# Designs tried in a protein design run: designed miniproteins, single chains, continued (4). Part 38

Each design is a single chain, and the fold is of that chain. pLDDT is the mean over its residues in the fold that is shown.

## One batch from the design tools (miniprotein)

Design m13302
Fold by ESMFold2-Fast:
Structure m13302 (fold): chain A 65 residues (1-65)
Amino acid sequence: MKVVGEEEAPGRASTEEDRERLIEYARRLALQKAEHKAAELRAQDPDLEVEPIAKVILTDEYVEV
């Protein structure tokens, strides 16, 4: 069973490096959400194979860093 954690990140930033850093941060938060859901499901059914998946949604926001 796949469990998806979603997080938003700004699609544009002052530099490409800043943009990549923000996307990476959002990906880590999304994975943390997915792993938390996976842990809850495994606590209810230990035999359940659960795969946490991180999903990042890029917004049209511009962030100046």
Scores: mean pLDDT 78

Design m13303
Fold by ESMFold2-Fast:
Structure m13303 (fold): chain A 68 residues (1-68)
Amino acid sequence: SRADVEKLMRDASELATEMVDAGVPREETIARVDGLIAERSRKYGLSPEQVAQIRGQMNLHIEGLYAQ
């Protein structure tokens, strides 16, 4: 559902921010966030289109965090 997509995006964004704040390298943060997206997408029964949209948005967010 849209609510599941929004929750996953929030949880993934929070994880990425926590990892950046902890000094984790970008490649490890990307791997951990992708792992969360894969796990939660299976749990929530998200479509491939929804998963692609979440991954795209999270890629942009992580890029912004490490560009600071």
Scores: mean pLDDT 84

Design m13304
Fold by ESMFold2-Fast:
Structure m13304 (fold): chain A 85 residues (1-85)
Amino acid sequence: SSHEALLAAFEEKAAEVEKKLTELAEKYLETKDPKYVEEMIELYREFRAWVEEVAAATGDPLLRELAAHIDEAIAKLEKLLEELK
């Protein structure tokens, strides 16, 4: 079904985002360059928009909870970025 296809696409996107976040986090730990924190925030915002779209299409309460957790992760990274200035 279109619902199942959308959830499969979500899982693939989530894995891609996790891989990229890990890469950016490793680069930040090596360099301490705030640009990698900025890129992580941007990636989380893009993923949050995708999660919101899938949550709206599926009505899945766990996806709404995930969106809230992403918002919390963004806030923590924004605080870190402020402290690096």
Scores: mean pLDDT 84

Design m13305
Fold by ESMFold2-Fast:
Structure m13305 (fold): chain A 71 residues (1-71)
Amino acid sequence: MSPREKGLELAEEAKKKGLITEEEVEWFKKASLTEQIGFLRNLRGRALEAGEEELAKRLDDIRNQLEQEQK
């Protein structure tokens, strides 16, 4: 799976955990690479505040992969 596909899976997992809305997931699907990177950074913060440390780590890993893809 591409880093973008993995990012979407993490967004869907965050929605199931109540961290984001369905509207935010749909936005992410249509977002640019730069917008997706910013979203995953924001979502990592929300995951940490919710005590979802493993999800936060996975979000940071995928965000880093997307930043490398942007180059």
Scores: mean pLDDT 84

Design m13306
Fold by ESMFold2-Fast:
Formats: C-alpha cells, structure tokens, sequence
Structure m13306 (fold): chain A 64 residues (1-64)
C-alpha cells in the first residue's frame, strides 16, 4: 500500500541519516527497484557499499 511504502521510505531515510551522522563525508543514495525492493548505496572515501532490501524487511525493521 502507499502507507506501507511511505513507512519503508521513512525508515530507509532514517538509516541513511544514521550513516551520515557517523560518517559526515559519506554520500548515501536510496533507489526504488520496482515496487517492493530498495537499493541503498553508501560511498565514503572512494569505497562503495551496496545493500538491496525488500519492502517487507524494511517494514519489519521499522515496526520493531
């Protein structure tokens, strides 16, 4: 639903904010891969780390 997608987006943005707080020079990008998956990319000092997480996983984490 739109509400669940909004909740998952909010949690992903919170996660990005935590990374940015710990590593101020980091660049964090969140990309929607279709309707049920997200790609989170963190670039810091030339290193790139990518995670793909499902909408269900984000909702479970947000509701924990």
Amino acid sequence: SAAELAEARAFAEEYAARIKAKYPDAEVRIEELGEDEFRITVTYKGETHTQVVSLEDLLAAARS
Scores: mean pLDDT 79

Design m13307
Fold by ESMFold2-Fast:
Order: C-alpha cells, then sequence, then structure tokens
Structure m13307 (fold): chain A 62 residues (1-62)
C-alpha cells in the first residue's frame, strides 16, 4: 500500500545517514502523517533503517 513506498524511502534515507531525506521522502511518497515522518527522522538519525520504515508506515494506515 502507500505506506510501503514511504517505508522504502525512509529506510533508504536511514541507510544513507540522512534523517532529513528520510522524513521528506516519507512525506512525499506515502501521504504519511507528521508523527510518522518524525518517527522516521528520529530512527534515521540513530541509523535504524527498520525503525525509519516502521515510523513512515505508522501514519499511513488510513
Amino acid sequence: GPGQAAAQAAGAGAIAGDPEKAGRDARLSGNVTEEGARLAERAAAKGDSSGAAAGAQYGSGG
């Protein structure tokens, strides 16, 4: 679903070490909530690609 695209973008940003990119791409790709984008950014800042992906999906469940 839409959350998968956001999760992939956030995960890639986390792997690259770019929290800003992770949050920005999550917002653009998945219609994610601000909370989901913030969680993705925080996880990416820690280098946690799984957490970034989960955060991006959090707000996209409808």
Scores: mean pLDDT 65

Design m13308
Fold by ESMFold2-Fast:
Structure m13308 (fold): chain A 106 residues (1-106)
Amino acid sequence: DYFKKTVDSLPELVQLVLLTTAALDAIRRGDFERAKEIADYLEEKGWYFQAGRVYEKIGDAAEERGDLETAAEFYERASQAYDKAGNTEKADELRKKAEELREKIK
């Protein structure tokens, strides 16, 4: 929460750039737990679209690694965030993708 305290002291545009950059860096390193923490924080701030983007990117990275269960979980989270953002088309797409992946891992 030192990170969250520091971010909250910055202007909104700077917060957005810092949080999205940190999330992408975490995903590149395979640190999905950290990327999730950042996406969760974006949701707490009401930045649902950006949270959805981060969750979706975690799902994409997990799927590329063959981690289908993790990919399905994050596509479902991304779907919920996009739905809250009013992007129902993207939400429906990712919900269907998560369901398809869960069917494959039976």
Scores: mean pLDDT 85

Design m13309
Fold by ESMFold2-Fast:
Structure m13309 (fold): chain A 99 residues (1-99)
Amino acid sequence: KKEELYKKAAEHIRKAAEALRNGDYFTAAEHLVKAANYLKEAGDIGTANAVYEAARYVSLKDFKKAAEYLRIGARQAEKNGYTEVSEALREAAKVAEEK
């Protein structure tokens, strides 16, 4: 169950990164919220909160702060041993910085 939730979170983070590349910030924020919901269900409140803040800043078009929170989430996921989520968050942060 927990492993499945982290995989779902990573899938939605990757979809958010693609939406960011395409300039679809509403869809990007929606996917980040879905990812954060899966992380929260998995019990990873720290990573979930960072991803929720990233979604908020994407909606505000504050991509610098969005990238900062995506990196905070990536570090938290890495500390918890969830490398796939950490890698997806680092990639999304790179895309956000390019905006």
Scores: mean pLDDT 90

Design m13310
Fold by ESMFold2-Fast:
Structure m13310 (fold): chain A 88 residues (1-88)
Amino acid sequence: GAERERRIAEIEEAIDRFAERVGWEIESREVTEDGVLKVVLVNKDTGRKLTIEVDLREKKMRIESSAPLSKEEERELIKLEFVLAVIL
């Protein structure tokens, strides 16, 4: 319902702000039938990918990187994880 759509919008906004701060781009976004928001980010300079999955039903998140993150990327990711935990 409206609360789910609002929560998705807040999560997407938080991920967009993260992407801008670390200089990555959103490659894809989808919401699965199981209620999982899946966002793939790409760093155009390195070709590295970051996949963020937020399970709206279970109130869980999973983050996978194709390569180790920099210290700055890790700091911004920790901030994102905190923001997502508050939204969920």
Scores: mean pLDDT 82

Design m13311
Fold by ESMFold2-Fast:
Structure m13311 (fold): chain A 70 residues (1-70)
Amino acid sequence: MLNEEREKRVKEITEYLMTEEGVEEKLARSAAAGAIGRLMKEGKLDAPFEELLKLAKEIYEKILERKKEE
């Protein structure tokens, strides 16, 4: 159950970032995986989609800023 919920959430966030925010697939997947991994370490797997999305957006924006500076 927990592994399937994790996979589903990563997929949903990845698709949202690609379709709504126009994020590149590889970057979107990295951000989504990073967000869910962080929530797992904090024991917050039941966090609502909006919180997970907010964290994923923060992660990919940080990656984009770093990539832009290089």
Scores: mean pLDDT 75

Design m13312
Fold by ESMFold2-Fast:
Structure m13312 (fold): chain A 91 residues (1-91)
Amino acid sequence: SMFEKMMKEITEKAKKAIENKDLEEAEKQIYQLTAMTVTAMLMEPENSEYYLEIFKKQMEELKKLAEKLNDKKTVKIVEDSLEAVESFYKN
């Protein structure tokens, strides 16, 4: 889907920001990924679980990369974003 493609493109931008130790850009891209995921769930509610699974996989990749680089701030942003989307999905 177009949303899946956009989510993947945002994730790649987030990965590059984390690798470059650009915390401001990493935070911006992670929030964009979160917003895009919520938008996809609202626009295509029948695919909400599918978008949640993609989001969780992308966020796990970002968290592992941030942990490898000892970027504790990005790890927390990822964890907070995961909790926010899971809470949105359940309610």
Scores: mean pLDDT 90

Design m13313
Fold by ESMFold2-Fast:
Structure m13313 (fold): chain A 89 residues (1-89)
Amino acid sequence: SPEEHLKRAVELLKQGKYEEALKHAQRAIDIARKEGKPKDEYYAVLALAYFHLGKPDEALKILDEGLKVFPDSVNLKSVKQFIENFLGL
């Protein structure tokens, strides 16, 4: 399920296994979009995996996509602010 892939992605992020976390986070989003049940958490975790892989521009793109679906998401806004602050934006 997308929830199981999300859970695995979070565990892998905590372990510093960012490439594996990215694969699980991407799978979670792909399934959730196909089923019409997206969650802001899928975008946040995918963005964090991209950021930790040294791809902050990709992370910001994913967060902007998530914010179009969840415009009031405090989680997505917080992750975006963190990454922008890290980049000196």
Scores: mean pLDDT 89

Design m13314
Fold by ESMFold2-Fast:
Order: C-alpha cells, then sequence, then structure tokens
Structure m13314 (fold): chain A 86 residues (1-86)
C-alpha cells in the first residue's frame, strides 16, 4: 500500500535525521545509530520489494544505506555528509 511505503520511507529518513542530529550535537553512538538506520533501511527495502511507494522507499533506502555504511565504519563525518546529501 502507498501508506505502508510512505511509512517505511519516513522511518528510514527518521533514522538518518536522528543520526545527523546526534553527530552535530557531539553525542554520536555508532552502535545505536547503526541499529536505528538498519531498522529503517530494512523497512524501506521491504516496501520497495512489495512496490509500496517504490520511488520514495527506494530513495530513502539508498540514503539510509549510505549513512549505515559510514556509521558501521565509525566515520561520523562521512555519515553526516551522506545524511545531508540530496
Amino acid sequence: SVAAGVGAALRAIGGVVETALSIESGRFDAERSAALVEEGARAAKEAVERGDAAEAARRALEKAERVLEAVRAGDAEAALEAARSP
């Protein structure tokens, strides 16, 4: 459903935004941010696979995956750049 796909995209973007805010506030926790972004990325991936708001979910997934890669590497600056990219 469109609502489910939009919800998944918003969850993925929410994890990215919270990660960016934690970095900007100097409270970055790589494990916490990884778990949050992983949850959002998974929801967005499932929405893409179902065709639920596929474009919005795909864009959110791509951004979440870029942020997640940087977070898993412990690279706060790269994670913030990925989060701020359009």
Scores: mean pLDDT 83

Design m13315
Fold by ESMFold2-Fast:
Structure m13315 (fold): chain A 90 residues (1-90)
Amino acid sequence: MLSEESLKEMEEAAKAAEASGGSKEAIKEALKKIIEIYAKEGKIEELKEILEKGEEKEEQMRESAKELGKEEELELKLYAVEIIKEELEK
């Protein structure tokens, strides 16, 4: 389970994104902070599982996003996968 400090940091990141009106840039910033918190807490196995599943489903998600017009959701998911890779390579 995440520490109380990490939960507060994630809550602050979520609040910042909400205060911006949910802009794509603010959501990306919140995702980056949350992933960094997971890495800092040593949740490396959880991040690896998210990365593996994200990469495995990338092709399917691209096809679904085109069909359903969810290209922005796909962009955010791919961004999260990219940030997880960056953190795991440190």
Scores: mean pLDDT 73

Design m13316
Fold by ESMFold2-Fast:
Structure m13316 (fold): chain A 95 residues (1-95)
Amino acid sequence: SPYDLRMQIIDLAEQAIEYAKQGDVEKAIKLLEQMRDLASQMPPTEENLILLETIDDGIERVKNSKDPAKTALLEGETILGMLVGSGSLIRKRTS
């Protein structure tokens, strides 16, 4: 279900944050890419499309960052915040 996919993405986001804190950028990026794959399987609602864009933009920011571990931490926390805070509210955020 979309709810089950959302819960899996939350778990992956928490794991990506933990690997980013450890400086394991390669694992953090791999987890963000897995989150992208799950988000792409969700129904194409406005909320889910914003989530997918946020993950895609986050991956690119990490790959192009001067401090990839810190960027992965910030992007993971941003995505997690969207998932736990985004009931029926739809908005794009820069964090």
Scores: mean pLDDT 81

Design m13317
Fold by ESMFold2-Fast:
Structure m13317 (fold): chain A 74 residues (1-74)
Amino acid sequence: SLEDLLKAIGLTIRAIGLLIQAELNPGDEEVIKQAKETVKEAKKLLETTTDPEAIEMAKRAVELAKKAIEVAEK
């Protein structure tokens, strides 16, 4: 659906921004919190959507947000 795809795109953009913030400010608790919330939202979308494009985008959002957590927690 268009709503699922738009949500997946938004989560991916958020994850990219969080990864950039994690690189610039390692140890930022707000970045870690927002990245964990992004993982949770993207995983929830993966459980409910049947849109192949939304699934692919949401998977990328999970990967990027997890990387942001890893970078921020280093």
Scores: mean pLDDT 87

Design m13318
Fold by ESMFold2-Fast:
Structure m13318 (fold): chain A 79 residues (1-79)
Amino acid sequence: MRDQILGQIRDGERRALDLVRQGRLDEAQRTILDTARDAVQQARRGLRQGRLSQQQYQDVVDLAGEAVRRVTRAVRDVM
């Protein structure tokens, strides 16, 4: 479960950065925000169901936040 969610974040970041390279900045920002929201929601459900520890939940939140920051910086750097 944790590794699947972390994989979803990494895939979403890759897709968003690809959109930045294409000049599709609004789509890039939407893609990473949707990816981060979905990942955090999945992790929150996993925590509630005892499928994730508090530390594993925090790992997902931290990676999602870092991915959003990286994509947002990439968008700003080309504006």
Scores: mean pLDDT 87

Design m13319
Fold by ESMFold2-Fast:
Structure m13319 (fold): chain A 87 residues (1-87)
Amino acid sequence: MKEELIDLIAELLRALVARDRARAAELADRVEELIKELGLPDEELEELVREALRRAGLAEAFEELDRLAKGPPEEQERGRRLLEELL
């Protein structure tokens, strides 16, 4: 169950990077449905998302974005531009 959610989030992330909007929308709906079914708290959901990023091969990119988001305003703007390049 949680494993299925991790795999779906990883596929969603890959679809977003590939700019496959139709597939991303389909996967996003399925992810939302499973999150609602499982009733996961935010803390546990964050853990699953981090694992999904690792499986999608995006863990390093996410860590860099998180670092930039927590930095000064100029680094936050760089994070936004990096996200635009990935999506």
Scores: mean pLDDT 70

Design m13320
Fold by ESMFold2-Fast:
Structure m13320 (fold): chain A 60 residues (1-60)
Amino acid sequence: SLEQEISDFLKMLENAKKEIDTLMKKYKELASVNPEYQKKLAELEKRKKQIDSLIEELKK
């Protein structure tokens, strides 16, 4: 059903968000010594923001 598909998709998004949070912590530390990680961190922050927005839309 559509509701079940949405529920499963939300679980996948929440898991992806947790993985991004872990990676962002590592990149924040590395960004202090290497500007390349600042770029990677910015891209991860952008993706996390998109995921958060999608989760909120799917909940209602």
Scores: mean pLDDT 84

Design m13321
Fold by ESMFold2-Fast:
Structure m13321 (fold): chain A 71 residues (1-71)
Amino acid sequence: SPLQEALGKVAPLLTDEQIEEIQKVMLEGLREGKPEKAAEKVKEILLKGGVPESLAEEFAEKLKEALTKLT
């Protein structure tokens, strides 16, 4: 899965706390039917956590696509 590949690139750079925050934002986005907003919030979390912009953008794009298919 493209999302799983992108996750593999960013996960080693994240703390357990950041991963939990991302999971919470993803779940909220699915419940509210706002995948674009959830993906943007996750990108902000990644950037604040020090993930390189290119990897944060790639992950957010793949996440938005995956969440849109589930919503």
Scores: mean pLDDT 79

Design m13322
Fold by ESMFold2-Fast:
Structure m13322 (fold): chain A 97 residues (1-97)
Amino acid sequence: MLERLREELERLRERLLAAFPDREAEIRRAEAEARARAARLPLPSTAEQEAGVVLRFIGALLQVELELAKPEPDLDEVLAAYAEAVEELELLERAAA
């Protein structure tokens, strides 16, 4: 399951780089800042808490998809939702380690 969530995030990342080829530095910065935030958060310790993280991850992916579907996607809105997805996945990966 975690492997599938990672694959979804990686595919989304490739789509962001394709949609904003001159904005790679901003995408990488959003990733780094999201992982730094995740490192300071408590790990989910119950199945209910882990389910909450998964649902927030899926919600964040959907927000990125909705913004990318627009004729002129807003990079700031895309990066905000993408950063949330990166943060939630990082929490799941840290909890699984």
Scores: mean pLDDT 85

Design m13323
Fold by ESMFold2-Fast:
Structure m13323 (fold): chain A 63 residues (1-63)
Amino acid sequence: SAADIERLQKEIEEVEREITRLSEQLRQAVQRGAPLSEILQIQQQIQTLRDRLDRLRAELEAL
């Protein structure tokens, strides 16, 4: 339905914005010499969001 397409597009845009934000945080953390544990945590969060993005895109393509 049109409502499902709109919902998925909004969720995709939100996830893409969050990935961009976390990628910037990762860049800044590396630049300031943050602990490896913090860097790995941000990388894991980015990977989780990328996995979610892939699932949302697959759902949109199936409509």
Scores: mean pLDDT 90

Design m13324
Fold by ESMFold2-Fast:
Structure m13324 (fold): chain A 89 residues (1-89)
Amino acid sequence: MLKELVERAAEAARRLKLAGLEVVLAPVSEDESIYEEYRARAEELGAVLLGVPTIDSEEEAEKAIKAGGGERLREDIEAAEEAARAAEE
């Protein structure tokens, strides 16, 4: 599960950058205020927000996802994949 989400996020980020779009990478965290700050910044810049677990420890990444980041991460990945498809036209 986690490995699949990380691979999807990495591929979406690659496609967006190749299409010339700016990407804001937000860490997956138990603290929602951190994510909200990154989201506001992405909207200001007209960039695509993509949540990426940037934790070296698999245990810490899994804990952050279980704390409520997993559902949001999936939604962000799907939105990023759609944005990449639109930019590739």
Scores: mean pLDDT 66

Design m13325
Fold by ESMFold2-Fast:
Structure m13325 (fold): chain A 93 residues (1-93)
Amino acid sequence: EGREKAIEYVEEIKRLTEELAKKNPKVDKKKVEKAKEYAEKAIEALKEGNIEEARRYLAKAADYAIEVAREAGDEEAVERVNELTRKALEALR
């Protein structure tokens, strides 16, 4: 259950990053790709029960997602990524 909730939060980070990229052409597409790549790796690690690896990939996904949100000029999205990351880490307790 904790891992399933963590996966949901990571999927939300990925979706938010995609929405920001779709609405903001100035956003660096490579950072969007990296955020999605690390989010998918975090989800895969969670499905396999590799919590340590999932935490590392989640941190990388969040860092790139925050950069994307900052480039989009969306401070609320920055806060949301931080909130989702915190909730994902709490779910893995």
Scores: mean pLDDT 88

Design m13326
Fold by ESMFold2-Fast:
Structure m13326 (fold): chain A 91 residues (1-91)
Amino acid sequence: MEEAQREREYARRLTKRAVDAVKSGDPLSIAVAITAIASLLAVAKQQGWSQEVIEQAQKLIDAVRAKDVAAIEEHGEKLAEALEKDVAERA
């Protein structure tokens, strides 16, 4: 249960950084946010995590690239829920 909560908090922190980066308009901050989410996506694919985690991570990257704050918040929340569920199903 603590592992699921940590993964949820990690996804929330990624989402907040992405929102802050897009609102700042700084290209480097946006690139760093995309890289962090892409790293999570790569780990999810390598470890065989759920398709929902993979899909929401990809949609979150696409939302950051589009600079769509509402989409970042939506897919970030769905990613957090998908990660919590995946960890719970693997425990």
Scores: mean pLDDT 82

Design m13327
Fold by ESMFold2-Fast:
Structure m13327 (fold): chain A 68 residues (1-68)
Amino acid sequence: SVADLEAEFRALLAEYEAAVRNGAPAEEIQAIGKRIEEVLRELSRASGAAGRAAMEELSRVQAKLRAE
């Protein structure tokens, strides 16, 4: 369901943020990023609006990490 994909996306986004903050290896961060891309593709196919909202949320997290 869209809700299940949104929950999975948010869990992966939190994992991504934690990995970046903790200085995880680039390989690990890249692997999480690929999982996020996969979920975003599925979410966008299921709901264009949900996919756009998720992309905006990812962009905000990436901007926040860059500003720190």
Scores: mean pLDDT 86

Design m13328
Fold by ESMFold2-Fast:
Structure m13328 (fold): chain A 96 residues (1-96)
Amino acid sequence: MEIEIEVESKLALARMMVSVIKLTLENLEGKELSDEEIKELEEALERVEKLLEEAESQLPLLDPESRERAEKEIEEIRKEVEELKKRLEEAKKRKE
């Protein structure tokens, strides 16, 4: 239960951060991003990846049902992170 709550909290924070990054990129669509904005978005994506790695390291401590649920959520968030990285690279090209 305690480890399950910790993993769920990390994944909830990761999802929240992904949503904020996605909204930020959508609001900045068609605009040139500053070097500071690019760096901030790259650092935010790195923090999400660290949260997912920490959650993944705790998977062996979960019961089988909670583990399967957490594994699926980690995979879904990772796919969203890859899409956001691609969007950020396209935004960087518009500046250069």
Scores: mean pLDDT 82

Design m13329
Fold by ESMFold2-Fast:
Structure m13329 (fold): chain A 93 residues (1-93)
Amino acid sequence: AATPTVSVSVPASASAGASVAVTVTVSNLPPGTKATITVTLDGAPVDSAVVPAGDQTVTLDVTPTAAGTYTVTVTVTTDDGTSASASATITVS
């Protein structure tokens, strides 16, 4: 299977306890392939979604509960076992 392309967009800053939108764009999913999107916050899984073939945009919400700097990592894994990842940083105050 073709390797998917993934990008992630998050706000640069957020308030502790506020919901933060994580926008994930996935491209190059071949016909007949599904992919699982997994979002981790400092390495801890917090949300996931399944997307069909093609180019997809999904918004997943994360809620950092304490002030600090968090790394949001998005991993996309296809039914064929190929994967791609992207990360971004949020500063929470």
Scores: mean pLDDT 80

Design m13330
Fold by ESMFold2-Fast:
Structure m13330 (fold): chain A 92 residues (1-92)
Amino acid sequence: SAAREALLAAVDALAALARAHREVLAAHAAREHGVAPEEAAAALDAQLAGLRAFVAAQAATLSEEELEALTAQVRQLLADTEAALAALEAEL
């Protein structure tokens, strides 16, 4: 469905943004959690690798209205992540 495709496209965009800024995200997570940057990066990679399949499986059980609501939430998370990355880069 178009609603399901929109959700998966939003998730793909979020994952692509996270991968593009992997080093910045891993460094920030390492600092916050007191782990090595390589460990933080590996955890991020693992989370992103499973994300699309997990969302696709959940999407199969959702109504059109629930898919639209979740797509809006993912798009908001994408915007919030872009803003957070801009703030982190400004601190460099």
Scores: mean pLDDT 82

Design m13331
Fold by ESMFold2-Fast:
Structure m13331 (fold): chain A 99 residues (1-99)
Amino acid sequence: MSLLREGARKFREAVEYALKSGALTPEEYEEYLKLIERLEEAARRGDLERVREEVRKLLELADEIEERVKKYARDPEARKKALEKLEEARALFEEVLAA
């Protein structure tokens, strides 16, 4: 439970820094926030199978965000923070799936 919450928080931070870096559009940012909210809702309902499904979706999305940040980020500090938070979120989500 705490790992999932921390993972969602780090993923949200990564998406915010990706937006700040110029790598994401506001529309992409809003769609990514909706996916994080779906994970948080599944967790709140105690739907473990849905939690695992939503975590897998966010892990796939993490690869897409990483590619966009590496190609399109204009702010080097926001780029660095986006990638650091994304790696932290990925590690936490992989630990959730291993449980």
Scores: mean pLDDT 86

Design m13332
Fold by ESMFold2-Fast:
Structure m13332 (fold): chain A 67 residues (1-67)
Amino acid sequence: GAAEEQARAVAERVATAATGSFEAAGLKATGEVVGVEGTLATVRVKSDLGEFLLRVDGVTGHAELIG
């Protein structure tokens, strides 16, 4: 639905921004959307510093580290 599409789009932007921040610091990183549930999405970031999970609110754009 529209809410899930928006959550995915916001999460993809968060993944791109996170990857870009690591690359600007001289680190390798990849970001991917691994799940969408209603207005919430989960992003996985793999980097030279390790693997991180972010929960993204598709309404507010707020991202929170969860793992």
Scores: mean pLDDT 83

Design m13333
Fold by ESMFold2-Fast:
Structure m13333 (fold): chain A 65 residues (1-65)
Amino acid sequence: MEIDLPELTPEMAKELIEGAIKLAKQGVKKITVRAERISPEAQKLIEENRPKLKEAGIELKVEVR
């Protein structure tokens, strides 16, 4: 699954993490997010929650385009 965003805000990062965990229960194994801008706080939230995502069996990849 791929998602394109103009900006990844901390609020969006939190929703993406929660959504990714729910999608993992449905068998989704990878989500790729491409954003033109990523806030440092959003990046920190994703990295802090990376172990939780790994436990759920899903990879969340975030790229700056």
Scores: mean pLDDT 82

Design m13334
Fold by ESMFold2-Fast:
Structure m13334 (fold): chain A 71 residues (1-71)
Amino acid sequence: SDLEELERLEREILGLLLRGAALSPEVAAQMQAVIDRTAPLVQEAVEAGDYRRARELAEEARREMEAILAA
């Protein structure tokens, strides 16, 4: 379900942030900027009952954070 996928993505995003923080403050800051931009939109989607949109937004954030970590 979209809700189960959203919960999985939230755990993966937290894991990426912790990995970034272990590398450098600059990497952690870049990842936090992605979260700060995305979290309000995910919250709005969840409050509207649009778990598919919330999942898609979280997937995009995870992809951006993976790209930051890989750079």
Scores: mean pLDDT 87

Design m13335
Fold by ESMFold2-Fast:
Structure m13335 (fold): chain A 88 residues (1-88)
Amino acid sequence: AEALLAAGRELARRALDGGEAAGELEKAIGGVLRGIGDGLEAVLRGEDPLAVAAAGLAEGAAGLAAGDYYRAAYGAGRTIAAAGALLA
């Protein structure tokens, strides 16, 4: 959670400095936050956290391969949420 907040804050600062990337960074931040929420909800519903992490990694890899940064960020968020659940 702290690492994601630090990364989000740094990305927001860079967007403010550059101006042009604000929309792309908003989409990426939204993707990560949505992925975390959906990943946590899946684990809370009783899904296997390892399966949620594997699905998140696959989604993130597919997003990167397609140049879809929102999909990549969403997959990363799901993986982070599942990893957090495994360590809690």
Scores: mean pLDDT 73

Design m13336
Fold by ESMFold2-Fast:
Structure m13336 (fold): chain A 76 residues (1-76)
Amino acid sequence: GALATVNAALSQLVSSKQLSQANAQKAHNYFSAHPGKAQQVVQLAQSKQYDQAIALVKGVLSVSDASDLVGAIASL
């Protein structure tokens, strides 16, 4: 599901040291509370609508971290 895809991307970024464990936890908590937002981000990222996907995440993460997350989701 979309939340599983987001969680896989977060784990990948933490493992590559592109995202801190604290920011990954923050993003995980947000998308667990807002599963519709997780679905939207996954759909936009996989449709190459990167700016729109980043816009949904930048309220929770920095623009740089949001961009990394969207890129990781798009690769899954």
Scores: mean pLDDT 88

